Designed miniproteins, single chains. Designs and how they scored, part 37

Each design is a single chain, and the fold is of that chain. pLDDT is the mean over its residues in the fold that is shown.

## One batch from the design tools (miniprotein)

Design m1269
Fold by ESMFold2-Fast:
Structure m1269 (fold): chain A 97 residues (1-97)
Amino acid sequence: MKEDIEAVIKRLEELREKVEAAKSIEEMLDLIDEAQAEIEAELPGTPIAAETIARLDLMRELVKRAKSLEEAKEIALRVLDGQISLLETQLEMEKKS
């Protein structure tokens, strides 16, 4: 579990950096799809991969509805920062347990 959480955090941090640099909503949607595929390939059938993919699916739907690139980035970065913080907290609990 611990290594799985660390792997997902790394993928989400990489996605966050790419999202900040994205030049269109279409590019952001492609980056989200790529990140989901990478997580599924690295951690197939794990609960953490399934939960993360579900969160990214929600983020994708919100990004698709954004009225501007700036709004899309704000939404995506907020979702990613929240998920990374949650996983970092879970990782700390796993290390102490």
Scores: mean pLDDT 84

Design m1270
Fold by ESMFold2-Fast:
Structure m1270 (fold): chain A 94 residues (1-94)
Amino acid sequence: SRVDEILKIIKEFVKKLEELLAKNPDDIEGMLELLKKTVEEIKKLMSEENQKRVDALLEKLLEKAKTASPEEVKLLIEQVLAYIYLLALEEEAA
């Protein structure tokens, strides 16, 4: 299922994020670049409508990240990925 593929991508992202933060706990730029790459992979598995919703979520996250701490950026990333997963579940249920 596409939801299972998206979950695999999210799990791989979490592992890479943990590796990045273990080396550089304050690397906001690295966290955001990893997220952007992961989001592009996830978008390929989603409808055009949900791709637009994901783009809007990412844009809002990137704007908030400009004034956020590394800890706040991590929380924002977790929230965005949770919402992307919810969109994927809704799409598969339709």
Scores: mean pLDDT 87

Design m1271
Fold by ESMFold2-Fast:
Structure m1271 (fold): chain A 133 residues (1-133)
Amino acid sequence: SFKDEILSLLEELIAQTSDENLKKILEILKEEISKVPNEILIEIMNALDLKSAAEFLSFILGLIKTKLLSDKFYETALKVLKSKLSPESFETLKELIDKILEKIESLNIPDPIKLLDELLNMINPNFKMVFEG
């Protein structure tokens, strides 16, 4: 299933990671995504034209990063998503992001945005955007 592909990618990233804080973030992602029904994940992917487990994880990490940077930008992103998703898929996605963020914040790690950027680079090694602004 698509859910199994996402969880397998997360397990591979956990196995490759020596950074304890990065590993904890990946374990949180794995736990919370594992609770989402595969049907809802497929609906979100189709509505947002996400084609792979890597693109889905990049999307989720992007939303988390947006919320950490600005509640206002996150609210704007949610308004756009609400217009594209079914009510059930939208609420499930919002709850997923909120739960992941709550657990990440509870870790009290320094510079969580830097760790999210490191994860994005691990997921998409062919697209190093680190100096493009």
Scores: mean pLDDT 84

Design m1272
Fold by ESMFold2-Fast:
Structure m1272 (fold): chain A 70 residues (1-70)
Amino acid sequence: MRLMLDPSWSLREQLEYLKELAEKAKTKEELERIRGVGVSLAEQAKSEGDTETEEEAQKLIDELEKRIAS
């Protein structure tokens, strides 16, 4: 199942929502889905020149990868 973020939200608002989903995630499958959306968000932030959101999204991705690997 794919996670959908509200496209009317700013990239930062989308990132904040994704962080909340990550805190509530209980399974590795949920973490993997959230990570996938985070990667897409980071790529979009990079394409739009939003360096701050890209960096924050990358930190979330790195944290999720560590949680999945554990």
Scores: mean pLDDT 78

Design m1273
Fold by ESMFold2-Fast:
Structure m1273 (fold): chain A 79 residues (1-79)
Amino acid sequence: SLTAPLPEEEREEKLKKAIEETLEQLEKEKGEKSSYESLKDLLEKALEEAKKNGQMTPSIEKYYEELLEIIEKLIEEEK
């Protein structure tokens, strides 16, 4: 069967974990510590490009907004 929609709490936890794993992966690839601010910049640029190219849907926009919100919280926690 197709994967059922995740509960909101589980979705937030998965997004947070994915952000943390992505940061760790970038650190490993670069051989130096990456920042959540770098991830935020990349996502903001991707969101802007998607809007410019007409590829933006409500679902995609909501997903990026959720990711950006979590990243902003993580940036505040690291300061």
Scores: mean pLDDT 67

Design m1274
Fold by ESMFold2-Fast:
Structure m1274 (fold): chain A 97 residues (1-97)
Amino acid sequence: LTEEQWNEAVIALAVIHAYLAAEGAARRGDPEGLKQELERIVKWVKERLKPEYVEKAIDEIANTAKSAVQRAADEGRVSPETAEAMLKAIEEVKKEA
């Protein structure tokens, strides 16, 4: 693996984890749990990626989690109020990163 391929692989794993965290949180109705799981994923990528890849990783983590939450809301799997709280939690993680 090249260095670039390694960094892209780390980002891909983080995106998968973000998707699973969002789907799990939607199933539980748990915005706070989603925030905590995403903060853990962000910390994990910061420890493994070079600084130039960190911003891209955080953006992809946040966008993946938002897409999963929006899909869950559109499908009626989570209430609009809970979905809004989850989207707010995702934005807070991105801003604090």
Scores: mean pLDDT 88

Design m1275
Fold by ESMFold2-Fast:
Structure m1275 (fold): chain A 80 residues (1-80)
Amino acid sequence: KEVAEELRELARKIGEAKTEDELSEQAAKARELLRTDPVAAKYLSKFEKEAAEAGLKAESVEEAGKELAKLLLEVADEIE
C-alpha cells in the first residue's frame, strides 16, 4: 500500500526527468524501494533489465523515463 504509493511518486518523477542525472537518481531510489519490499522485490530483476534496454534504445532521456515510469506504475498496481 505505502510502497505502491511511493512507486507511483517515483514513476511521476522519473517521467518528468529532463537530464540523465535526474533519471539516474530517481531510478536508483526506485531500485532501493523495490529491493526492500518483499512483494515488489520479485520485480527488481525485470526493472533492471527494462532500465538497461530503455537506456540503450531511447532517443532521449524523456523516452527512457516514460518507459521506466510505465514499468513502476505496473508494479505499483500489482502490489496494491
Scores: mean pLDDT 76

Design m1276
Fold by ESMFold2-Fast:
Structure m1276 (fold): chain A 77 residues (1-77)
Amino acid sequence: ELADRVAEAVRRVLQELGVDPETADKIAKEVGRAVREYADDPELAVQRVAEIVKSLVNLTDEQLQRVIDAVREALAA
């Protein structure tokens, strides 16, 4: 539900940034797990998502911020 929404938002943004579909799907799955684990702490969930993304792809600060913004929007919806 919430985790699936956040994972899908991250997957879309990563693909828009040029990340290949296989890597984007892998990151989306890890993001979904992190959101489920930290469901009671949205800010910690955002931090864990940023760490996961940074560990699996090389993004600029601006690109990473776009991913973080998408996560915050999905969590607020």
Scores: mean pLDDT 82

Design m1277
Fold by ESMFold2-Fast:
Structure m1277 (fold): chain A 72 residues (1-72)
Amino acid sequence: MLGRLRLRVTVTREVDGERIVEEEVHDLHLGLPVDSPEAQQLAADIGRGAGAYAANRHPGAEVEVELEIEEL
């Protein structure tokens, strides 16, 4: 079946001794079978880009990217 990628980006930062956690969730249709090497590669590329983007937006913050591939 065609795959859906759920991308979760968690940004953790400390401001004036307070821990702030922000989470964004994005659902993307891959248009590829979930078990295909192409789907896995595309998901990895998307995750890497999202992590870099978040890190650039929040210098010094801890950035975690979680990828989940689901069947549609």
Scores: mean pLDDT 78

Design m1278
Fold by ESMFold2-Fast:
Structure m1278 (fold): chain A 83 residues (1-83)
Amino acid sequence: SMEEELRKAVIDFFTSNNASLELAEKAAEAVVKQLPKEKLEEALRAIKRMTEVGNESAAAVVLSLILEGKVEEAIELIKRLSE
């Protein structure tokens, strides 16, 4: 499913940028639950692009935003940085 692919992509993004698996899984759950359904595909594409580029500092900021419940802001930041 799109939600399962997004969850895996979020985990891969954060763990590849030195976040713990526990925090990455928590972030993935928040993204899947809180992001509007119409934005899931867009978020998946942006996260995959950011994983390819690698940016530990950006990943840390995005993780903080997600854990604060600012999921849409976090995804918009990823989209901006993946351009």
Scores: mean pLDDT 85

Design m1279
Fold by ESMFold2-Fast:
Structure m1279 (fold): chain A 94 residues (1-94)
Amino acid sequence: SPSQAQSIMDQTRGVVTNTNNMYTTYSGLLTPDQRKQVNDMMSQMNDYGDRSIFYAQRGIDTGDQNDVQRAQDYLRRMRSISNQIRSMLNQIQS
């Protein structure tokens, strides 16, 4: 539904913003190897976020429930990676 698609977009934007802010705050505490790992995860998280927004918008524009479902799937994948990033950053925080 348009309401469901809009909710997915809002949630996706929130996760992206919060995770990027956390990474910006704590990335200086990472070793080079940890930084590479987290950067790779950040890149994948942002890609899933972009895909989630793309399919959610397409679902609104076309009414295709399959695109809304794809947006939800990408949001779930993005949240999983975001949680892993947060866990790594929290372990490094003294």
Scores: mean pLDDT 87

Design m1280
Fold by ESMFold2-Fast:
Structure m1280 (fold): chain A 80 residues (1-80)
Amino acid sequence: SELIERAKELGKEIKELYEKSLTLPEEVQKKVLPLLEKGSYHALAAITYAASGRLDEAERHLEEAEKALKEAKELIEEAE
């Protein structure tokens, strides 16, 4: 499923950003880590809903994961 593949790719990117965030100042971590946690939750939810055929819910969770990841990336880039 395209949705499952996209959600897995987001999960990988979230993991990479999590590892990178641990090398940044604590003030940046406080803002970024909650977004990565939110993104991770929604990416996993997207996989779960897509696997059960609930595509509308999977798409909503995928959009929330992408939004959280985008915000986290912007904060990390701003801190560099």
Scores: mean pLDDT 87

Design m1281
Fold by ESMFold2-Fast:
Structure m1281 (fold): chain A 76 residues (1-76)
Amino acid sequence: SPYLSAEEQRELLEEQLKKLKDAEEEDKVAAELIKAAYENDKEKEAKYLEEIKAKYSEEEVELAKKQIKMVKEVVE
């Protein structure tokens, strides 16, 4: 049966809510990272990359690095 205990249902809802909040926080950090790259602020760029690396997956770090590279290739 696909039934969960009351405790397991609560834990699942908490995990889903955390994932939603993480997505919102990631979007804010990504926006700051892009801004730092545009302004050529290497210190802030490194800071926000480390925040993404600490809180999110390696795939998300690689995407952030690609976005930085694209911004820098457009801005001399």
Scores: mean pLDDT 70

Design m1282
Fold by ESMFold2-Fast:
Structure m1282 (fold): chain A 55 residues (1-55)
Amino acid sequence: MKKEKYVEEIVEAMLAGDTRGVLEVIEKAREDGFSKDEINELLLEAQKKVLEKRK
């Protein structure tokens, strides 16, 4: 699913400490027609996954 793909890319960038990479994924999702609310949901899911992996 496209949403899961973007969440995975954001998680990868966040774990690498790559803020620019996170912004690039957000821009790509926006181009694919994701709304601001949907992008916020992607970020929230990615942040949750990062926190779980760092426990």
Scores: mean pLDDT 80

Design m1283
Fold by ESMFold2-Fast:
Structure m1283 (fold): chain A 68 residues (1-68)
Amino acid sequence: SMEEIERQAEQLATLAKLLYPEEIARLKAAGDREGLRRLLRQLAEQFGFDAENEAIIERALEIILSTE
């Protein structure tokens, strides 16, 4: 569902910012969207999110890009 996608995306983005704040800052400064997707997929696999669901990864990427 869209609600489940949003929930997982928000949790994944939060985890990424908590665990890899410096790497996210570096990738954002470089405009490396694919690097951010790879980081998000790695974390999704590690923490039991649906890493194969592109909607979760893309939404988590949007959340990261929209925040400082």
Scores: mean pLDDT 85

Design m1284
Fold by ESMFold2-Fast:
Structure m1284 (fold): chain A 104 residues (1-104)
Amino acid sequence: MTPLSLEEKIEKALELLRANSKSEAELKLGELAIEVRKEIIENGKRLMSNKEKIELFVEIARERLSPEEIREIAEYLERQLKETEGVDPEDYEVLEALRELAEE
């Protein structure tokens, strides 16, 4: 079978996310994560720092989402992090970046 293009792989990932997401906020956060991954792959496959990845995430969110949608996603992520055991520090950096963006 013909291998899937990057765009076709992204669309398939989005279809799986849409089928399994329980809320609009969960879906939108997942779509942003997929878009960030696409940009990292297309940006010459160089190693990016966590800070650079978060900055890219914020840029994509600013362009694609309204301030209200960004607030909803930030609130969803805050609830998930509060209820999750063994939270990675990087997840808190994403939350703080979204909160700052929602204030704009």
Scores: mean pLDDT 68

Design m1285
Fold by ESMFold2-Fast:
Structure m1285 (fold): chain A 84 residues (1-84)
Amino acid sequence: SMEEYEKIIEEALKDSKLSEEQKKKLKEALLKNPEVIPKEEIPDLVKLLSGIDDEEIINKVIEALEKAKNYEEFKLLFNKAINS
């Protein structure tokens, strides 16, 4: 459900090192198309993004979430962002 999906996002973001603006943008991107990232992958995605020191890369990953049509396309775009 959307309620369950939002709850998982909020719990994952609660203790993350992401800025409040990054948390807001990431939550908005995930909720805009909940088909892109499976709910079970949300905690690992947030943890991985929290380990990235480059804000430009984090922003590119958020853009990938907004542009991707499914999880496979997101993974491709994500790998390009972190290897740039």
Scores: mean pLDDT 82

Design m1286
Fold by ESMFold2-Fast:
Structure m1286 (fold): chain A 99 residues (1-99)
Amino acid sequence: MKEEEEKKKEELKELTNKLLDEMGKAAGEGAKRVVAASKESPEAVEAAVAEANARLDALVAEVKKKTDEEGAEEAQGMKDYYLSLLQDLLDAAKAKHAA
């Protein structure tokens, strides 16, 4: 009986880790799009950041639906972290186009 509780906790942890890995991949793709957009225009960079934000929001909602409160907090923290990195890329791109 205790082994069944351990297995359920392990399965939930693996599911959470898989969803967080998908968030990392989405953030990496978003960063790649922001870097490509930085060669075009500030408007393209803003559009790329907005698209990445929308994708991360959808993944956070999925984590909240499929996991527990702890998984939801981890997903929100990961989203906030990745958005801060994308914002830094946006700010750098805007500065480059303003110069």
Scores: mean pLDDT 77

Design m1287
Fold by ESMFold2-Fast:
Structure m1287 (fold): chain A 58 residues (1-58)
Amino acid sequence: KKEEVREELRREAARLATEAQQQIDSHKDDPQQVLDIGFELSERLQKLAEEYRKKIEE
């Protein structure tokens, strides 16, 4: 169970990172947009980590 949750969340995190990197590549000449994308990714990854913790604590 815990290993299944870990693998699923790692896959979701990797997907979010890939999408964010594609957006960064599209806006590489706009540092402010790159920062905004970075902050969004950070927040989403933190939420995934919290959900992972809650599922383990079930």
Scores: mean pLDDT 77

Design m1288
Fold by ESMFold2-Fast:
Structure m1288 (fold): chain A 69 residues (1-69)
Amino acid sequence: GPGPEAAAEAARRGALAGSDRRGAAASGYMKNQDFGGPEAGRAAYLAAWAASDREEAAEASKKGAQQAA
């Protein structure tokens, strides 16, 4: 069956998927990138910055799952 690494990756993806904020920010970034000029760059920057802390939290969840498995 899947090893502890697969379980940890599933936990990480679950934590990211549970964050509607990250999904909304990414969608806004992509839409504005296609249709907005300078504002698209600013929106992309703010979205990436806001998402960075969530990635750190997701990595912590992944590590915890690996240690628990």
Scores: mean pLDDT 55

Design m1289
Fold by ESMFold2-Fast:
Formats: C-alpha cells, structure tokens, sequence
Structure m1289 (fold): chain A 71 residues (1-71)
C-alpha cells in the first residue's frame, strides 16, 4: 500500500494532468503548457521536498510526452 504522502502526491499528479488537458482543450500553446508544468513542478517540490528527484523525473516524462504529441 502507498504511504499517505505518496497517495497525496498521486492526486497532485492527477490534478496536473487534468489541468494540462483543460489547457489543451482551451487552445493553449505548447510553450504555455510547458511553462505551467515548470511552475507546478516548483510548487510540488516545495510541498514534497523528500520527493524532489521523483517530481523532476515525472515532470521530464510529462514534458517529453507533450513535445512528442505536438510533433
């Protein structure tokens, strides 16, 4: 089973994904979405400093996926 912090982090990742989907539906540019991901990554690292490396890894995967889908 996941720890409480891991569960809370999973919900934050889901919220990030939902926010990205809403931005895409609203016609936001790739650059605007990437800037949003960077801002949320900083906020998440402040909230979950023990997960900093994991947050960076997840952020990089999301950004790579967004860039590949835009091509």
Amino acid sequence: SMSDIEREFSLEVQRLADEIQRMQAAGASLDEILEFVDKRTKELKEKYPELSDLIDSVSNVIKKHLEQRAA
Scores: mean pLDDT 82

Design m1290
Fold by ESMFold2-Fast:
Structure m1290 (fold): chain A 94 residues (1-94)
Amino acid sequence: SLEELLAELERVLAEIISLLPEEKRPEAQRLMDEIRAAIRARDVARFEALLHRLLTLIGEAAKANPELAEELERLAKRMLAIASRIVRLLEQEA
């Protein structure tokens, strides 16, 4: 269900945020809140744009801390897999 996918997405996002540099965490938290709002509004275009911004933050964190790069890549792939399922569900109901 959408609720189950949202819960799993929020769990993965929380893990990603915990690995980000402290200065990037407020921006990532705001993006998480905006992502939740976009999904609830069924705004696929906004959801995809917000995911792109979050991927940029993840990429910056991986460059700044190479020892976290593998874990951040793993979590980013999980995030994208869940996001693809959310988009598919939203498009099927449109």
Scores: mean pLDDT 85

Design m1291
Fold by ESMFold2-Fast:
Structure m1291 (fold): chain A 106 residues (1-106)
Amino acid sequence: SMDEDLQAFLALSGQALDLLRQAIEALKNGDYEKARQYLDELIALLEQGLATSNAFSRMLLFGLAVEILQELSKYASDEELEAFKERVEAAIRKVYPKWKLPEIVR
């Protein structure tokens, strides 16, 4: 049901946002290796969610991915942000081959 799908999305988004907060703190402290580890875990979590989701949950996960990129853009360098964007796009394109990142994130 959509309610069960929403609950599953909320659980996943909570984990993703926790990983994002840890990545941002690492970036603020100049710990780029630790930031990449948290972002790697976040990409893996997003990819797992997208692979197991129906169309409704995938729309929510797409929105979450855009919000994660918007928040990360405040703290990451252009090079780090672009590398992360390419990985998010690759993960999403496994289930949405025609998906494009919004220009507003660039």
Scores: mean pLDDT 80

Design m1292
Fold by ESMFold2-Fast:
Structure m1292 (fold): chain A 95 residues (1-95)
Amino acid sequence: SDEAIERVLELLREFVERMKEVLSEEAYAVIEARLPEIEERIRAGDFAGARELLQEAVAEAVRIERAAGRHKAALEAGRLANEFLERVGRILEES
């Protein structure tokens, strides 16, 4: 559904902005590098493939933050990712 794609892309933009505020530049760069492919998969309706890439990017960003001793940032990034994925799941169930 084109409407579902547009809603998911809007949520992705909100999620990315919140992650940019929480994460270090190094950790955020991992997410930023994978965004074009994540967006392409969403536009193609490949939500499962987009989810996989997003989860891999977030896991790596969380690892970078933990290695740097930024445990609060790591926890918040995980919470934001879970919130985003739950909201996407609801959109896809309604579509």
Scores: mean pLDDT 89

Design m1293
Fold by ESMFold2-Fast:
Structure m1293 (fold): chain A 92 residues (1-92)
Amino acid sequence: DGVVEALRELLVGKALAKGDPEKAEEIRNAEPEEIKKMAVEEVKKLPEHAKLSDETILKLIEAQYEASLNNLAEEIQEKYLPLAEKAEQEAK
Protein backbone atom coordinates (compact mmCIF):
# COMPACT_ATOMS: atom_id res chain seq x y z
CA ASP A 1 0.00 0.00 0.00
CA GLY A 2 2.46 2.71 1.16
CA VAL A 3 5.19 1.56 -1.23
CA VAL A 4 2.75 1.72 -4.18
CA GLU A 5 1.68 5.27 -3.23
CA ALA A 6 5.34 6.34 -2.86
CA LEU A 7 6.21 4.81 -6.26
CA ARG A 8 3.15 6.48 -7.85
CA GLU A 9 4.23 9.93 -6.58
CA LEU A 10 7.81 9.32 -7.73
CA LEU A 11 6.70 8.27 -11.24
CA VAL A 12 4.23 11.20 -11.50
CA GLY A 13 7.00 13.61 -10.47
CA LYS A 14 9.36 12.11 -13.05
CA ALA A 15 6.75 12.42 -15.83
CA LEU A 16 6.02 16.06 -14.92
CA ALA A 17 9.77 16.85 -14.81
CA LYS A 18 10.00 15.50 -18.40
CA GLY A 19 7.09 17.78 -19.43
CA ASP A 20 4.62 14.90 -19.94
CA PRO A 21 1.37 15.77 -18.07
CA GLU A 22 -0.60 13.11 -20.01
CA LYS A 23 1.74 10.38 -18.73
CA ALA A 24 1.42 11.82 -15.20
CA GLU A 25 -2.40 11.47 -15.34
CA GLU A 26 -2.04 7.91 -16.71
CA ILE A 27 0.16 7.03 -13.70
CA ARG A 28 -2.30 8.65 -11.24
CA ASN A 29 -5.11 6.42 -12.62
CA ALA A 30 -2.98 3.25 -12.89
CA GLU A 31 -3.74 0.13 -10.83
CA PRO A 32 -1.24 -0.82 -8.06
CA GLU A 33 0.11 -3.76 -10.09
CA GLU A 34 0.76 -1.48 -13.09
CA ILE A 35 2.65 1.00 -10.86
CA LYS A 36 4.92 -1.84 -9.68
CA LYS A 37 5.60 -2.85 -13.31
CA MET A 38 6.42 0.76 -14.25
CA ALA A 39 8.87 1.04 -11.32
CA VAL A 40 10.61 -2.23 -12.26
CA GLU A 41 10.93 -1.00 -15.88
CA GLU A 42 12.60 2.25 -14.71
CA VAL A 43 15.12 0.28 -12.59
CA LYS A 44 15.88 -1.98 -15.58
CA LYS A 45 17.08 1.07 -17.55
CA LEU A 46 20.16 1.01 -15.28
CA PRO A 47 22.76 -1.39 -16.85
CA GLU A 48 23.75 -2.73 -13.40
CA HIS A 49 20.18 -3.96 -12.74
CA ALA A 50 19.22 -5.12 -16.28
CA LYS A 51 20.24 -8.73 -15.51
CA LEU A 52 18.01 -9.05 -12.41
CA SER A 53 14.56 -10.67 -12.52
CA ASP A 54 11.44 -8.50 -12.19
CA GLU A 55 10.64 -10.20 -8.86
CA THR A 56 14.14 -9.51 -7.48
CA ILE A 57 13.96 -5.84 -8.56
CA LEU A 58 10.55 -5.43 -6.90
CA LYS A 59 11.85 -6.99 -3.64
CA LEU A 60 14.84 -4.61 -3.72
CA ILE A 61 12.50 -1.62 -4.18
CA GLU A 62 10.33 -2.76 -1.25
CA ALA A 63 13.40 -3.39 0.97
CA GLN A 64 14.84 0.06 0.10
CA TYR A 65 11.47 1.70 0.86
CA GLU A 66 11.33 -0.01 4.30
CA ALA A 67 14.95 1.00 5.04
CA SER A 68 14.16 4.59 4.00
CA LEU A 69 11.09 4.72 6.29
CA ASN A 70 13.13 3.39 9.25
CA ASN A 71 15.94 5.90 8.63
CA LEU A 72 13.46 8.78 8.18
CA ALA A 73 11.61 7.89 11.41
CA GLU A 74 14.92 7.88 13.34
CA GLU A 75 16.04 11.20 11.77
CA ILE A 76 12.66 12.83 12.54
CA GLN A 77 12.88 11.68 16.16
CA GLU A 78 16.49 12.80 16.71
CA LYS A 79 16.81 15.94 14.55
CA TYR A 80 13.50 17.37 13.32
CA LEU A 81 11.17 17.04 16.33
CA PRO A 82 13.48 19.06 18.66
CA LEU A 83 13.87 21.75 15.96
CA ALA A 84 10.08 21.87 15.39
CA GLU A 85 9.46 22.25 19.16
CA LYS A 86 12.03 25.08 19.35
CA ALA A 87 10.46 26.84 16.33
CA GLU A 88 6.99 26.51 17.90
CA GLN A 89 8.25 28.06 21.16
CA GLU A 90 9.83 30.99 19.23
CA ALA A 91 6.66 31.55 17.12
CA LYS A 92 4.55 33.65 19.50
Scores: mean pLDDT 66

Design m1294
Fold by ESMFold2-Fast:
Structure m1294 (fold): chain A 74 residues (1-74)
Amino acid sequence: SAEMELNLEIIERARKAIEELAKKHKLSQEVIDELLKKVEELERRVIEENLSVDETYALALRVWMEANELIKKQ
């Protein structure tokens, strides 16, 4: 469906944004792996649970906010 394609695009953009943010701020590999694991779990939920676009965006934003909070604590 068009909604699933949009949701997968939201997740892929979040994954790339988190990887770039982590690379720029030199986060440890353990922290990067944990954040990416959360993105992978979100992708699973989108596929299996038919999440809405709003739910997908909100959950992706939560992982992005967590990444930024980890940077602030350095």
Scores: mean pLDDT 85

Design m1295
Fold by ESMFold2-Fast:
Structure m1295 (fold): chain A 92 residues (1-92)
Amino acid sequence: HEIEGEIEYDEERGVYVAIVTIKGGKPETVKIEIDGSTLGEEVLIELQKEIEKAIDAEKIEVYVVGPEEILEERTKQVLEAMVLTLEVLYKS
């Protein structure tokens, strides 16, 4: 499977979006929202479980909310976790 990751910033809404596109997935988009200020092990475990449920989807979008100064870094951490989770699942 070909996995493409990107980050978008919505200035009107004040949120960053981590987007993973899976070539050959079902034509559905799964949307998840997380608070970047509470991003820790428990939130990452929950995110991994949601990604496992969405493995067959063409697109997974994670909306990261929180203080502006942490959003870019936290969204990058989320994108890395998404890609790693999907790579592990597709190799299993």
Scores: mean pLDDT 77

Design m1296
Fold by ESMFold2-Fast:
Structure m1296 (fold): chain A 95 residues (1-95)
Amino acid sequence: GKVTVVIEGAGEAAITSAETGARLSGAEIKIEEGEKRTVTIEGAGSSAIGAALTGAALSGAKVTVYIDGEKVVELEKPDGEEAMKALAEVSKKLE
């Protein structure tokens, strides 16, 4: 299935991490400015998903993961354990 990751309230660390992960997985990335900076990654592979979850944890952002348009993860200001559990859940749903 196609994975889409949305990060809301992304800081510079989250943006850099998401861009690196997207490049490694061949995903498309969009960054939108507004009241909160929003990063959208389309066609995310494992590297992009892991990078986005880690970046959200480090920057206190909100991260949402969709598989084929269905919301599978939504975390606000996750810690590292929550980020790792979310990555495992998404990986299992893609098998």
Scores: mean pLDDT 78

Design m1297
Fold by ESMFold2-Fast:
Structure m1297 (fold): chain A 82 residues (1-82)
Amino acid sequence: SLMEEAGRLATQGRFDEALELIRRLFEEGRFEEARVALNTLAGQAVNQKDIETLERIRELLEEFGLLELAEEVREWIRLLKE
């Protein structure tokens, strides 16, 4: 499945490819699967202090109207920059 593939790519540090599959899940209306894959990716990015990937996650959430989750990610970015 796209969700499983996105999770696999995220655990391998292939964040660009994982984000593209997550975007496809959102575009297909598969919001719960996209959220599960996004949680895996966000966890990896936070663990690695990868601000660039977290900013891209925030942008993706804003694009699909998930504004509360986007604000949560913005707060994680703020804390990591301290």
Scores: mean pLDDT 85

Design m1298
Fold by ESMFold2-Fast:
Structure m1298 (fold): chain A 96 residues (1-96)
Amino acid sequence: SAAEELAKKAPEGTIVIDYEAVPGSGKIKLKAIDAKTGEVLFEIESDYLTDEDVLKLVKEAIEKYGAKKIIMPRALLTDEVKELLEKYGVELIEVP
């Protein structure tokens, strides 16, 4: 994805939020990736992406993993996510 390519050039403390279809299951996987290492820090699988799932993942990226910059698809951005990022002073980079 565009987020994964951008992540390779990212400074320390950058986390990528992305999603993908899980082959053979029909589920969607929402994941948080350390931009420097490419390591999947945590993931959530669901039948549908909900705003609550995205908010939970972003909150954990900030509170548990100390995200200073988040790269994520524009399609996943909600007002609640934007407010959370602003509250914690986290830089947002939107990708298509």
Scores: mean pLDDT 77

Design m1299
Fold by ESMFold2-Fast:
Structure m1299 (fold): chain A 67 residues (1-67)
Amino acid sequence: MKIVLVYTEEDRERAEQLREQLRKAYPDAEIEEIAAPSLEEARELAKRLREETDATVILVEGNTAEV
């Protein structure tokens, strides 16, 4: 299984925390992190990846993550 974390540099710390949690919960998963220059671009990238790939895509926003 492939998991992609999409985040902005402002949410980098939250993305790192989520990566560690996901690595513990799903040790066999490939986890990729993609930093976007803005929240709007992060949302567009997450939407595109969800539509075009079989990966589990998580958008990291402040205190929440959207799957």
Scores: mean pLDDT 78

Design m1300
Fold by ESMFold2-Fast:
Structure m1300 (fold): chain A 86 residues (1-86)
Amino acid sequence: SDVQQTQQLIDTAQRYMDQGDYDQARQYAQQATRYASRVADQGDFDVASRAYQTLSDVYRRQGDYTRSRAADAAARDLERSGRRRR
């Protein structure tokens, strides 16, 4: 499923961050965010939000604070959307 695919991409990005390979971590986190809209449409706003939060963390580790803040804002928007559909 798109949810399982997104979770695997998030887990892979986290693994690369733990290894200090932020370039690989960014690539996998970016792939995860490409699935985020589809995953949110399926009602799984938590996984969609985690994809953007992971991308935000990667950008922060790379010193790209502008893109980190943008990704964090997207994650928060998805969290709010999930709460409003309860």
Scores: mean pLDDT 86

Design m1301
Fold by ESMFold2-Fast:
Structure m1301 (fold): chain A 96 residues (1-96)
Amino acid sequence: DPEELARLAAEEEARRRLVQDLIDVYEEGSSLPEVVELVRAAAAGRLEEARRHAERALAEWQQKNNLTPEQVEKLRAYLEGLIEAARRAAELAARA
């Protein structure tokens, strides 16, 4: 189905651009402190603080990169994934 293939190609391009935008933000360091603080707060079990850091990073990325609402929601999901990964890593480290 040509329409389905076009949709999948557009989704892959959007995902690739999102990943590149995240890499650029990390390399620029402008949002790096918020991402570092997000991971640190999540690892310490301070999930509400971690989410506040995520919202600040997301707002900066949205302003800097002129992100669409869909790209913002994908980045939000990515940051929530980082919070959960950091929490689980800290939990495993504490049990080791």
Scores: mean pLDDT 70

Design m1302
Fold by ESMFold2-Fast:
Structure m1302 (fold): chain A 100 residues (1-100)
Amino acid sequence: SPLEELRAIVREMSEILAAFERGEISREEAVKRLKELLRRATELLKEAFPERDAEIDAWEAHALALLDESLSQSDEEALTVMLGVVADMQAWVNEAEAAA
């Protein structure tokens, strides 16, 4: 289901953050993987909230821009950005779960 896939995406995003924090993957790899998951998640969110397409598109554009900017930042600044993006994604998933 879309909700089960959204939950799986948030878990995978958290695993990517943990791997980046441990130095197991590069900032470039973490950003690439998070952007791929974010794009898939926004498609699923639009299925859950069809009336909120514009809001979801605006959030996706903002989150993708923040992730791209993190490539030019320190690892500590990049981690802070990535944590914020994952927290926002978790909030969207919590709303989708409450609506289901």
Scores: mean pLDDT 88

